# Designs tried in a protein design run: designed miniproteins, single chains, continued (3). Part 103

Each design is a single chain, and the fold is of that chain. pLDDT is the mean over its residues in the fold that is shown.

## One batch from the design tools (miniprotein)

Design m11565
Fold by ESMFold2-Fast:
Structure m11565 (fold): chain A 67 residues (1-67)
Amino acid sequence: SLSEEVSKAQEDVRNAALEDEKAGQELAKKKQEEFRKKPSADTAVSLIEGAYEAGVRERRAREAAAA
């Protein structure tokens, strides 16, 4: 039924958003470790970008969970 298809699509979106959030957090941790091991302007930019992207993915996961 349409309701079952919509419910499945919503669950798939929520699951995808949670996986993206987890991947973003893991990438951010890796960039933090890279900065810790080799502090530089490049690794500092990567750290900031990784933290920002992780925050964006977290927000999307929260919005998907609330829907």
Scores: mean pLDDT 84

Design m11566
Fold by ESMFold2-Fast:
Structure m11566 (fold): chain A 73 residues (1-73)
Amino acid sequence: MKFRIEVSDDGTVKVYKVEGDKETLLEERHAPGKPRSEIILEEIKRLMEKYGVELADFTVLPDGKAEVELKPK
């Protein structure tokens, strides 16, 4: 399963599910003054807990986006 996490400079966090060429917004929240890397790791942890899966891969992009791949155990 592929996901995208976007963290804006205003602290807005958006989590998308990626299926082929389509992205579905799953969650939107405001992060309380945390570093972008910490926010991304917390969102990955929430996805792993929600779906009962483990982290396969993730890439942090220069623009503050993260691409995340999760797999079943």
Scores: mean pLDDT 77

Design m11567
Fold by ESMFold2-Fast:
Parts: C-alpha cells; sequence; structure tokens
Structure m11567 (fold): chain A 91 residues (1-91)
C-alpha cells in the first residue's frame, strides 16, 4: 500500500509539473500556476484523510489505484497539449 501511495504522489508531482509548464506557456495568472503547484500537497492530504477515515487496507488500495489511473489519464491529456510523448511524463 505504501508503494501505491508513493506512486500516486510521484504521478501527482508529474501532473503538477506538466500543468505548471502548460499554464506558463498559455500566459495564465500566477495564482492559477500556484494552485497547480499545490496538487501534490493536496493529494498527500487527501490520502492521509482517507486512511484516517477508517477505510480498510483493501479500500485504501483500491482508491490509490483509482487515483493512479486518473493521474495517468491527466498526464496523457497534458502530454497532448504540450506536444510531448506521454512516456516522457510517466517515465
Amino acid sequence: IEELKEEALRLARRVAEAMVELLRREGAPEEEIELAAQIPARIEKFIENYKKAGYSDEEVKKKLEEMIEEARRALEELARRLGVDVEELLR
């Protein structure tokens, strides 16, 4: 389960990095860029709160797997918008 948490946070950092780059290229306000940069911290807090809510290890594992898939889909869209290969963002 800790490995899934680590992977979810790793992908959250990749999403934030790609989104910040996209927003800067599009000339977005600094406030929007700062919100994108906060994505990893917000995901970490969400995972912590979900664990504290009394869900079973299996339920936490399923949620982490769902979050990982959502992050991968987000990276695919961000890669398309940035004009890069998604494999470069996923590593």
Scores: mean pLDDT 78

Design m11568
Fold by ESMFold2-Fast:
Structure m11568 (fold): chain A 83 residues (1-83)
Amino acid sequence: SERRELARKYAEEFLKEHPELAHPQNNKQIRLAMETLLRWMEEKKVPESLVDLVIEEYIRLSNWDPAEVEPYWAGVRGVRQAE
């Protein structure tokens, strides 16, 4: 979809600016990558409706281990869906 294409472009732009975060290999690198991505999205004023999609596309592009990523992704998803 158009929204997913935009989210993918944001994720690709993030990785161009932070190539060292493309292949996180341990929990410390995953945490640093997620914290950096969240700050980067705030600085770039990424639309709120695209934030979850950008995170999904970044995880996809980075080939993270799902077991290592899931706690971070679940936390972010919970915050974005919390009332």
Scores: mean pLDDT 74

Design m11569
Fold by ESMFold2-Fast:
Structure m11569 (fold): chain A 90 residues (1-90)
Amino acid sequence: MKKELEEEITEGVGEIQKAVYDIIGKKTGDTETSAKLIALVDEYTKAVIEGDEEKARELLEEIRKLQDQFDASKPVVDRAAGAAYHEELQ
């Protein structure tokens, strides 16, 4: 039971990590901010696996704040990516 839950959580967090990494890797050359964001996602994953809801919530808020700061300079890129995804679905 615990292993099944861990597998689902790990897959979900892995998808978020990959999405964030892909955006950072392809859309920006800011290595320092990218490293910090990846480290925060790793800590979040650990907190979720340990069942520490308080720590996970705090880390998720920090991740969101950092992503919002990142997106403030690149909202057009995110919209362009969304449009390209819709075009590929045709």
Scores: mean pLDDT 58

Design m11570
Fold by ESMFold2-Fast:
Structure m11570 (fold): chain A 86 residues (1-86)
Amino acid sequence: MAVERIREALRRALEELRRLLEENPDSEVLAKLVEEVEEALRNPEEVLELLKAAGYSEEEAVRLVEEAVRAALEQARRHAEALRAA
């Protein structure tokens, strides 16, 4: 079920982003990422419909969300590491 897979990917991302934000509470970048994922998680059906409107299949849409989540988490982790190294 595409919506459930998107919701699960976003939920896992939110858990890790919240953990990174708890470790770096003054990071506006991490706070904004948490807010954006929370908004997407509020309407995962809208995310799926937007991607389908862009010409992607349900399976392609789920894969794109999972890939985007992975990329965002990697950038967030690098940002958090840079904050600790400074």
Scores: mean pLDDT 82

Design m11571
Fold by ESMFold2-Fast:
Structure m11571 (fold): chain A 87 residues (1-87)
Amino acid sequence: MSKLEKVKELLEKALEYARKGDIPTAIELINQAADIAEELSVEEQNEAIKLFRETADKLRSLGYDEAAQAAENAAKRVEEAGIRKAI
């Protein structure tokens, strides 16, 4: 499994845990995905940022605002990591 595939898997699991009402576990999975995403190449980080933002939108549409905010924060964190690599 590639690191990018692992990020996608963790975000899919986060959505499932959020649907079950386990918001703390959903947030933990989002943060784990962000940790892995920071290790990606800049090109793969751009794809991961898109996945985090899509996950945030899905969580918000379901009414899981806290988990959606965690996914938005994760997208920003990965974007900032990419900027640091470009310097």
Scores: mean pLDDT 84

Design m11572
Fold by ESMFold2-Fast:
Structure m11572 (fold): chain A 89 residues (1-89)
Amino acid sequence: ISKEELLEIFERFRESLLQLAEQYLSPEQQEKLNKLLEEFKKALEEGDKEAALKTLDEIEALLASSLPQDIYDQIKPLFDQLKKLIEET
């Protein structure tokens, strides 16, 4: 997968997460998510796989603790797919 394709996938991922955050997260949690998403994008742009995977794990942990279990279960496959794509890039 190309870096450009990975960034396009990230943009769709970010949009989906921000929609969920607006519904389920507090304003403070939304600010934390926005910061983590910016750090994740920077890591992807720099090709820093280690930083990208670490930041993605932090995003997943925040959502797992903040979202209802059924909502988290729906988005978990997106995290799994994105981790695989980063590892293969």
Scores: mean pLDDT 84

Design m11573
Fold by ESMFold2-Fast:
Structure m11573 (fold): chain A 73 residues (1-73)
Amino acid sequence: HMEEVRRRSEERLRQAQATADKILDAAKKGAEYFKKKHPNGEKIAKTMLDSAKAIADGLLRRAEREHQRALAA
């Protein structure tokens, strides 16, 4: 039971890291597009990147907390 929970938490942590990377990469590409195409592109880009970082950080922290709980159990 505990070993399975720990293994699943490790898998979820890896998936969270991969998802966070994809979110950040997509935001960087979108930010570059808006910087070049829109009058307020720089502000839109900053908001997009800040939002993506917050989402990525939240996803990773959640997965890390779940992993730590599994290790403590």
Scores: mean pLDDT 80

Design m11574
Fold by ESMFold2-Fast:
Structure m11574 (fold): chain A 93 residues (1-93)
Amino acid sequence: SREDEVFAEINAIEDEEVRERLIELILEGGVKYGLGLMMYALKMPEEKVRAYFEEAIRLYEEAARLAEEHGARKAAEYARREAEEARRLLAEL
């Protein structure tokens, strides 16, 4: 899967601290995005949905920058795509 390829690429990074930070950023971004989607589907207050999507965007953008700095192209592309999808949904609120 795409996610398997992303994590395989991250695991190839020699700097352990960078590897762990990238994994943390991508996983936390996914959690925030998932919670935002769930709250949106449940028609929870717009302010709460917005806050989770904005946090997901922040985490994914940080992951994309860190991934690019360390040659993790697939991870950077994945994180950018997830951030853009969150932005698309945020614009529909």
Scores: mean pLDDT 88

Design m11575
Fold by ESMFold2-Fast:
Structure m11575 (fold): chain A 55 residues (1-55)
Amino acid sequence: MKLIFKDKDGNIYEVEAEGDTVTITNLKTGHKLTYEGVDFEKLIELLEKEGFEKL
């Protein structure tokens, strides 16, 4: 599953879940953060609490 988020500063992120891995990619810089063994729905809730808006 792949979702697009915007942060409070206007950066656009791609959040992709594949198996036990969730990858967050900053589409402007190409910077990637990878999380393993996390619940995708809980990670999405955390991002929304941090001010990320789902596009």
Scores: mean pLDDT 79

Design m11576
Fold by ESMFold2-Fast:
Structure m11576 (fold): chain A 75 residues (1-75)
Amino acid sequence: VDSLQKQIKDTEKRIKAAEEEKKKAGKEYEEALNDPSTPASVIAGMAMRKVGHETEVWLLQKKKDQLQAQLQQAQ
């Protein structure tokens, strides 16, 4: 039980960090779109990075949900 609670807490910290990176990537992408001097290849790279962070957050949320379900069953 304590091990599951620790894993949930650690996963929540990772989700928070991933969400912050997602926000930064989104902001950088918007700034690049609003700058006509930014090459299309750079904008494309930023779009891929943004999608990557969105996927990371989604995977971490699924892991947290699984750990919480295990903890609830153990109670």
Scores: mean pLDDT 81

Design m11577
Fold by ESMFold2-Fast:
Structure m11577 (fold): chain A 85 residues (1-85)
Amino acid sequence: GAAEALKLIEEGVKLILEGIRTNDEDKALEGSIKILQGLELLSEEAREALKPELDKLGEAASNKDVEAAEEAAEKVIATAKEAAK
C-alpha cells in the first residue's frame, strides 16, 4: 500500500544520503533498491510525479554533492507523501 511505499522510499533515501556521506557504495545501492521497491507499490501517476525529483537525487549522488542530495531527498519524500494521499 501507499504507507509501505512511503516507508521504503524514506528508508531508501536515508541510505543513499548515508552512502554519499560515508562514501559507502553498498549503502547507496541498497537505498536505490528500496526506492525501486517502494515505487512498484505506487500508481503509475505517482511514479511519474516522483521521476524528476528522483533524477535530481541520482545526479546529486553521482556528483557526491551532499547538499544537493539532501535537498533532492527532501523533495522526493514530500512528493511521495503527496502522491500517497
Scores: mean pLDDT 84

Design m11578
Fold by ESMFold2-Fast:
Structure m11578 (fold): chain A 86 residues (1-86)
Amino acid sequence: MEEIEKALEEAEKELLEYAKKNESEEVVELTKEFLEALRKLIYAPSPEAFKELEEKEKELLEASKSEEFKKKVREAKEELLKLAGL
């Protein structure tokens, strides 16, 4: 659990720092919503939490104009879900 929390905090820091430097304020807020949905799924997995994460990821990826950022978002999701055994 502590290992997952550390990985999640590192992903949150990296994605938010990248978004703040390279993206719009809208993308920063959508990144926060995506990270909240991801955190919710990791600590309380449910079909609703999976759907919420998919919806928030879609909104974030549609708003971002950076292919590098979109890649970081997808990789962070895949790595954290794998680490959580999801």
Scores: mean pLDDT 84

Design m11579
Fold by ESMFold2-Fast:
Parts: sequence; C-alpha cells; structure tokens
Structure m11579 (fold): chain A 78 residues (1-78)
Amino acid sequence: MDLEKLQQLQQRVAELRARAEELNASPEILQRVAALEQRLNDLIDTIGRGGISKETYLQMIQDLEAELAEVEAALEEE
C-alpha cells in the first residue's frame, strides 16, 4: 500500500487550509476544505481498522485528489 500518496494528500490539504485562511476565503470554500479534511480523516480511520483492499484505497485516493484539485481551483477563482 502506497502511504507516500496519503502523506502527500495530508500535506496538500493542510496547505490548502492555510492558504484559504490567509486569503480570507468565503465560508463556502472553508466548508469545502473542512469536507476534504473530514474525508481524509475517514480514510485514515478506515486504514487504521485494517479493512480496506488496495483497490478501494487507490480509488479513495483518486477521488480525494480530484476533489482537492477542484477546491484549489475554486479558491484561485475567488
């Protein structure tokens, strides 16, 4: 299981949070960042329970990366 991608996602989400706060982003953008943080925490919890396949893990990582990119784009447009 590639934990390096998970660590990269954790860092990117933390950087997105810091940037959104620095730019005084709208409550809507801040809610989207909070939703990403929650999804990431849910994935970490699921991995900690030892109950996911490699396929499920890769799909969840891909979905999180896609959503993160959309929120980053929305923040830059604001």
Scores: mean pLDDT 80

Design m11580
Fold by ESMFold2-Fast:
Structure m11580 (fold): chain A 97 residues (1-97)
Amino acid sequence: MEIEELGEVNGFKLYEVTLEGEKYILSYDKSLLTEEELKEEFELKKKLLEILDNAVKKSEELEKAKKLLELLLKEGIPALAVVPYEKKDKLIENLKR
């Protein structure tokens, strides 16, 4: 599990995240969020993590979602979009618009 900064496109920061052998692309634009909104987003993600931790039965998808949320909280990265690596080019084209 690792994060690598890929650069930026049209003011959006791009990150590559590898989680259990699967790759995802994250994008965010801090200019779209105030410091208060960023704090609220992180608080929401913490609450979602607690809900996932308290799930009576865990599935593979819930474990992946939990690990992704833990990673985003640990690194302090707000995400506007999270897509599989195969969708990287489509995400970049959307961010250019």
Scores: mean pLDDT 61

Design m11581
Fold by ESMFold2-Fast:
Structure m11581 (fold): chain A 80 residues (1-80)
Amino acid sequence: AAAVAELRARAERYQKLADEFNKAINGTDEEAYKKLNEYLEKHFGVKELSKEDAIFLGKGLAASYNTAAEQARARAEALE
């Protein structure tokens, strides 16, 4: 029960992160770019990224977290 709840909570957290990165890279130009850069600097300590590198990394992070969410969800289902 506790392990299943933790995996589902983790899946929701990763999905939320993926959604936020997708919103940042698909937002309105400079504002989306600024939000993505602030997020990367705050959470990963990554600085001095070009706009292209920030968008590329944002897409990679969104895909990675979406995959992590699916894996956590599948593990929770396997334990039920």
Scores: mean pLDDT 74

Design m11582
Fold by ESMFold2-Fast:
Structure m11582 (fold): chain A 66 residues (1-66)
Amino acid sequence: GMMMEVVSTYNALARLYVARGDLAAAQAVMDEAVEIIRKSIAGELSDAQLAEMKKAAEARLAAAQA
């Protein structure tokens, strides 16, 4: 589902920060992923909002790799 794609992108971003030695940034990204999971399970996020979050997460990952 879309939530799993968003969470997967956040996990990739967190792993990148760990590889760079930025543990604080990695923890912050993981905290954001947990919050997205919580809100999605609670029904607080629509499919459209999850799609927007996926695009934003992919953009953050691309920027962090540059």
Scores: mean pLDDT 83

Design m11583
Fold by ESMFold2-Fast:
Structure m11583 (fold): chain A 70 residues (1-70)
Amino acid sequence: MKTVDELAEEAAKLAFELVQEGKSVQEAVDEAYKYIDEKSKELGLSDAQIQEAKIRATILLGEKLEEAKK
């Protein structure tokens, strides 16, 4: 089963790809959150785990965006 960490990493990668395709950071974060919500229903995650995945995904997206600014 996917962990909260794996879900956050997948969502952050999705958001980063959307920003690279020309979406705003806010639109990319919104799509990442939808992805987390959909997968969390499939995995039976608690509300606390969903919030942790969203927070972690936002942090990971920020790290990916900073790396891309080299």
Scores: mean pLDDT 81

Design m11584
Fold by ESMFold2-Fast:
Structure m11584 (fold): chain A 95 residues (1-95)
Amino acid sequence: MEKLKSLKELIEKAKEEGKKSTELALKYIKEGNRKEAILESASLGVSGIAMASAAVAAENTEEDPELAEEVRKEALKELDEFSEEANKIQELIDK
């Protein structure tokens, strides 16, 4: 079973969706649309959950330890970036 390949696809999709949600949240903040900004911030949170899930799944995969470690590191890196972006967006919404 190519579990690691599916995790890479999940990471790529979550990354693309997270970037789009970040751009839309910032746009709505600039327009003064707090409600839509909150909804897009929530979508960014869903992308973060997907990254965390991918990292955990990669850690529990012994099929290819080197590839599993690469997938885990990529997921955690993207999770850290999404956490920073989400915090900045939340600060802009809360003021």
Scores: mean pLDDT 79

Design m11585
Fold by ESMFold2-Fast:
Structure m11585 (fold): chain A 90 residues (1-90)
Amino acid sequence: SYREKAIQTLEGAKEMVLRLGEETGKEEAAREVAELLDRAIEYAKKGDLEKAVELTKEAARKAEESGDPILAQVARETYEGVKELAEKEK
């Protein structure tokens, strides 16, 4: 289902974000982004994909504010991907 794909996308993004934080030394920013992605996963598992999308948008905003272009790109792509999957689940 598109819901299951959204959950997999979020779980993969969280793992990538945490790895990037370790590699770039921006662990605090990566942790904040990962916490928002964890909340998005919880809402997606409950079937609330609209709330999951909102949380990925906030994660993308925090990633952009971190100044790390790779973290910002990963979070933005995660937001766009989850948003597309949520629209298809409707």
Scores: mean pLDDT 86

Design m11586
Fold by ESMFold2-Fast:
Structure m11586 (fold): chain A 84 residues (1-84)
Amino acid sequence: ASDMDLARFWRMVSQGADRISFADMVAIMRSLGLSDATIQRFVAAARQADTDGDGTITQAEFIAVVRAVFSGAQVRAMIAQMQA
């Protein structure tokens, strides 16, 4: 996925916030029809990125986790789903 796609995905997920909670992220992923296995992989990677342990994720951490967990095709599919 392009940097522009990832920045757009963050804006849609965060609703203009500078951070998002793991609970809110999981709820969004469930609404997009992602499998429990995919959601679990994302949460595990997000927990590794969350070095301060506050249960939230920043834009930079989110982009890193998305790049590690999802293929470019999966990212584009999620963006399309959120734009529908």
Scores: mean pLDDT 76

Design m11587
Fold by ESMFold2-Fast:
Structure m11587 (fold): chain A 92 residues (1-92)
Amino acid sequence: DELEIKLILSEIVKELLEKRLEGVKPEELTEEAIRLSKERIKDEEKALEVAKEAIEFVLRTYGIPLSEEELEELKSVKSFEELKELAKKWLE
């Protein structure tokens, strides 16, 4: 259900923002986004897509808006390991 996936994404984003307010580091928020997506979405491919969107949102809140090229790079990511490394590069 597309609407259900969007609701899960919005809940994950809210939790990540709450953790950011508690002083959690950006690198830990990236790992938390992946963990929450995997926990709440059984389909690995859908979980990866939700994690990508949650991380993109978190980066924007740190004043790191992704360029069109960086958004395409994010969309091309095929694993959680690639996603984590890419987010680490952008947060440094």
Scores: mean pLDDT 81

Design m11588
Fold by ESMFold2-Fast:
Structure m11588 (fold): chain A 70 residues (1-70)
Amino acid sequence: EEKRREVAKKIADLSFETIEKMLELGKKAGNEEAARKVAKEHFDNLIKTLEKYDPEVAEEVKKRYEELLK
């Protein structure tokens, strides 16, 4: 259903903004390792949620996260 995909995309975008900010703050504070650990936990929970709504959106978010960590 279109509504489920729309909700999944909104959840992904909001959660991803939070993950990006956490990683940025970690670099700025010199605590990048701890920030990456917390970001990874948030990411894993996000993927579990997205897979229940739309597996395709979950796969897109996995690719976005891999790019973010490069």
Scores: mean pLDDT 79

Design m11589
Fold by ESMFold2-Fast:
Structure m11589 (fold): chain A 120 residues (1-120)
Amino acid sequence: MTLEDLDRLADAMEQAAVEILKKYGLEKYIDEVRRALRAMRVHAKEVFEKEGPLNAVRLLGAGAASVVAQALIDAGKEDEIEKFLNELRKRMVEIAREILGPESAEAVARGIDQALARLK
C-alpha cells in the first residue's frame, strides 16, 4: 500500500458517504461531512508514516463512521444511526477490499466497529 492508494481509498469512502447521505435526505450535511473526512485523511497519512498502512485504514474507517454518526445526531435521526452505519460499513468494507485487498477491508471493518461500540 502507498500513500496514493490511501488517497484513493479516502476519495472512494467520501463518495460513498455522500451517496448514502443523499439517499437518506441529509444533503444539507454533505459539506460538513466532507470537511471532517478530509481532516481525517490528513491524520491517516500521519498514522501511515508512524504506525503503518493497516492502522491508517482503520483510522479512516473509524473516522468515517464517527462523522456520519454525528451528522445523524445533528439531523435528529439517532434512531436511524444503526441502519445507516450498517449500510456505510458494508460499502466501505467492499471499497477497501477492491482497492487494497482483504487485510485492509478487515482493518476498515474493525475501525468502524470500534467507533460504533463507543456510541453505546
Scores: mean pLDDT 82

Design m11590
Fold by ESMFold2-Fast:
Structure m11590 (fold): chain A 99 residues (1-99)
Amino acid sequence: MINDPELQEEIDRALADIALAVWAKSQPSPEARRLLLEFRDRVEELGGKIVSVTADRIVVKAPSEEVAEEIRRLGEETNARLKALDPSAPPLEIVVEVE
């Protein structure tokens, strides 16, 4: 079977980024939208990769345990800021996997 892992990885990244942007845009607060997009940008800056986005969960791949721990901290900070904007909103589950 023809499999292009490099192309598939680029497609998966693009789809995850689109899914996050669409979900962020669905938030009632422009501040919440900004926090979610900033989280995405910081994950990319750290060398992480968002691979899946649902309404309540983001899955991130990290190149090392140290990067994974930093992304988890960033996720906790993002959730704390989101909760400050809307205390009734459920927390976003951030799952970090190491490759």
Scores: mean pLDDT 73

Design m11591
Fold by ESMFold2-Fast:
Structure m11591 (fold): chain A 67 residues (1-67)
Amino acid sequence: SKLDKIIEIAEKMKDDESVELARKAKEGDISALYELARKLQKKYQEQKTPAIQEMLDLVADVIAQLK
């Protein structure tokens, strides 16, 4: 799943907060999904890396599938 891929990327980046939020989202916590999106957007403003951009694209796609 796309959430599993976010977890994989976050683990490689040692981003424990994003790992935890993605795991909660996978368990059905929609508030954690939106919090993850907000945190990743802020991280991207601070560090414009391909890994963070990929996580943002994956989170956006997961949210789009809910609507």
Scores: mean pLDDT 83

Design m11592
Fold by ESMFold2-Fast:
Structure m11592 (fold): chain A 90 residues (1-90)
Amino acid sequence: MSPEALQTAIATAVALGMMEAAREYAERLEEVMKDNPSLAASLYAAGALIGMAAVDDEEARRRLAEELLALVDAGELPEDALTRAARAYL
């Protein structure tokens, strides 16, 4: 999984209020980027901020869900609970 795909997953999870999924994806980001923890922290922080900004913005949440599904269809993210929530939201 690319760090950018994991950032989108974190942002989407935060935007949809799926705090457990956000935590799991943050842990995966730390695993993938264990050789660069400062960059992992920056990607996590940016994803969380993007997700928080989308909490009260239906259009922004929809765009994040669309981006997440595109990454899943490309094989960059697994099909999981977050993917099902994004599909149900669209």
Scores: mean pLDDT 85

Design m11593
Fold by ESMFold2-Fast:
Structure m11593 (fold): chain A 83 residues (1-83)
Amino acid sequence: SIKDINDKVNKLKKKLDKLRREEIDKVGKSPQNQPVSDRLKKLMDEEMKSIIDNAIITMNMDNVYPDVTEERERLRRLDLLLS
């Protein structure tokens, strides 16, 4: 389950990093303001950090039977938002 959570988090990090990189490049070349997009990216980054932190805490507390159901659901929602 540690491997599963880390794999999903890494995939979401790569998706979010790609989206941020592409948007930063676009903003640098075309300074179009997108408040909704900016807010969504900030919320996604904060949510991912929270998921990672919670998963790490849970795994540190119980390496044998960690209950990461909430983190899995949150990751699934983020994956849907990113693609």
Scores: mean pLDDT 65

Design m11594
Fold by ESMFold2-Fast:
Structure m11594 (fold): chain A 72 residues (1-72)
Amino acid sequence: KLRKLTPEEAFRLGDRINELVEVAKKTTDKEVLDEEIQRFIAETDDPDVKRLILEIAREIRGEPVTLPELKD
């Protein structure tokens, strides 16, 4: 669900997403991509935006949303 974002915030988020896509294309190391994603999340104060970043990151990696069910 989308929360209230200003056009400026939406553009900034789009630019950061494009940067992640470029990193994903530039490197074959998923560990490097994961580090960048974690940094992006850590830079974000809004939990709704953090969630959006996670969804986009999964699309970049092409993986489905899976939840751990009381596993290690």
Scores: mean pLDDT 64

Design m11595
Fold by ESMFold2-Fast:
Structure m11595 (fold): chain A 106 residues (1-106)
Amino acid sequence: MSPVIKRLLEEAEKLIKKLKNEKVKKLAEKALELIKKTEDEALAVTAARALIKALKQKNEEIKLLALEAVIKALENKDLALATKVLEAVEIENEEEALKQLKELVA
């Protein structure tokens, strides 16, 4: 495992340990396990960054949809989808972020 992915996984794990919402925690733990099993480093790094940004979201619906989209990208080995999730969680307008994430999980 590369030093870059190790640091991202350590940051994600620290954020997951602070989670109070059990549904969010379960999805985040599933995403973390899938990242650890991913052999594509670009996909693993992109998904880990998206996971970290999703966990830092204050809006719970954006957080849940982003976690589901990250899991979908990892299960399908879809780097393009992982990149779109990362971009969507960086959108400042919450309504637009929700719209983009709903399209990505459908």
Scores: mean pLDDT 87

Design m11596
Fold by ESMFold2-Fast:
Structure m11596 (fold): chain A 79 residues (1-79)
Amino acid sequence: SPEDIVEGLIQAVQDKDLEGFRKHAAELSTYELSNEEKVRLALMVRDADLGTPQKSWIVQLILGSISVEQAVRWLERYF
């Protein structure tokens, strides 16, 4: 489910797992998310134990405002 994928993205950031992050981000991009689902998933990220920048990157992936490649590049700079 999209929720399981977002949990996987959160875990990958906590583990500094770039490959896991890329895998989950690519899988998320295959889903056609409704606005209601996007809001629900963004709230999950808000409540996660992550830094503000990392939360922003995952939310931008959920909203489709950045590419998987862009998010991976930003994350790599912080690892």
Scores: mean pLDDT 85

Design m11597
Fold by ESMFold2-Fast:
Structure m11597 (fold): chain A 92 residues (1-92)
Amino acid sequence: ALKELEEKAKEADELFKEAGPLLQRLAAGEPLSPEEAERLVELLERLKELAEEMKELVEKADLPEEEKKAALEYLDRLIEFLEAAAERARAS
């Protein structure tokens, strides 16, 4: 069943809604306050944990091979992005 994957995707969407404005400012080269930077790092670390859990669920899911491969490649790229974004936030 994909229900667990859908629930984690919903949690990730909620976290992205909170992180989105801060990520946009970071991408634009705008300075973040120390409190904003710490909050962004917390959100990105939680998103990374969810992405890793979703990756495990996709690997165990009864999905067509092509869809599974595409989902895993997307999640790997997302994890890489989240790690890089957290490092940038820590450096700001």
Scores: mean pLDDT 83

Design m11598
Fold by ESMFold2-Fast:
Structure m11598 (fold): chain A 65 residues (1-65)
Amino acid sequence: MKAIEEAVRQIKRIGEQLGVEVKVEVEGDTIKVTAEMESELDRAVFELAVATVGVSAGLKVEVIE
């Protein structure tokens, strides 16, 4: 529970720092993240950052449009 809660919090903060609105949902061991990004570079940075949070928590992260 704490690991999932912490991961969700970190992902939301990453979105906030990048100036994008992020929607986060947890299903079992998977974290689903929805974010609107116009720049491919910013999207790649965001995906890498949230993936890092996921692996640290032992959770799968799925980024969707």
Scores: mean pLDDT 76

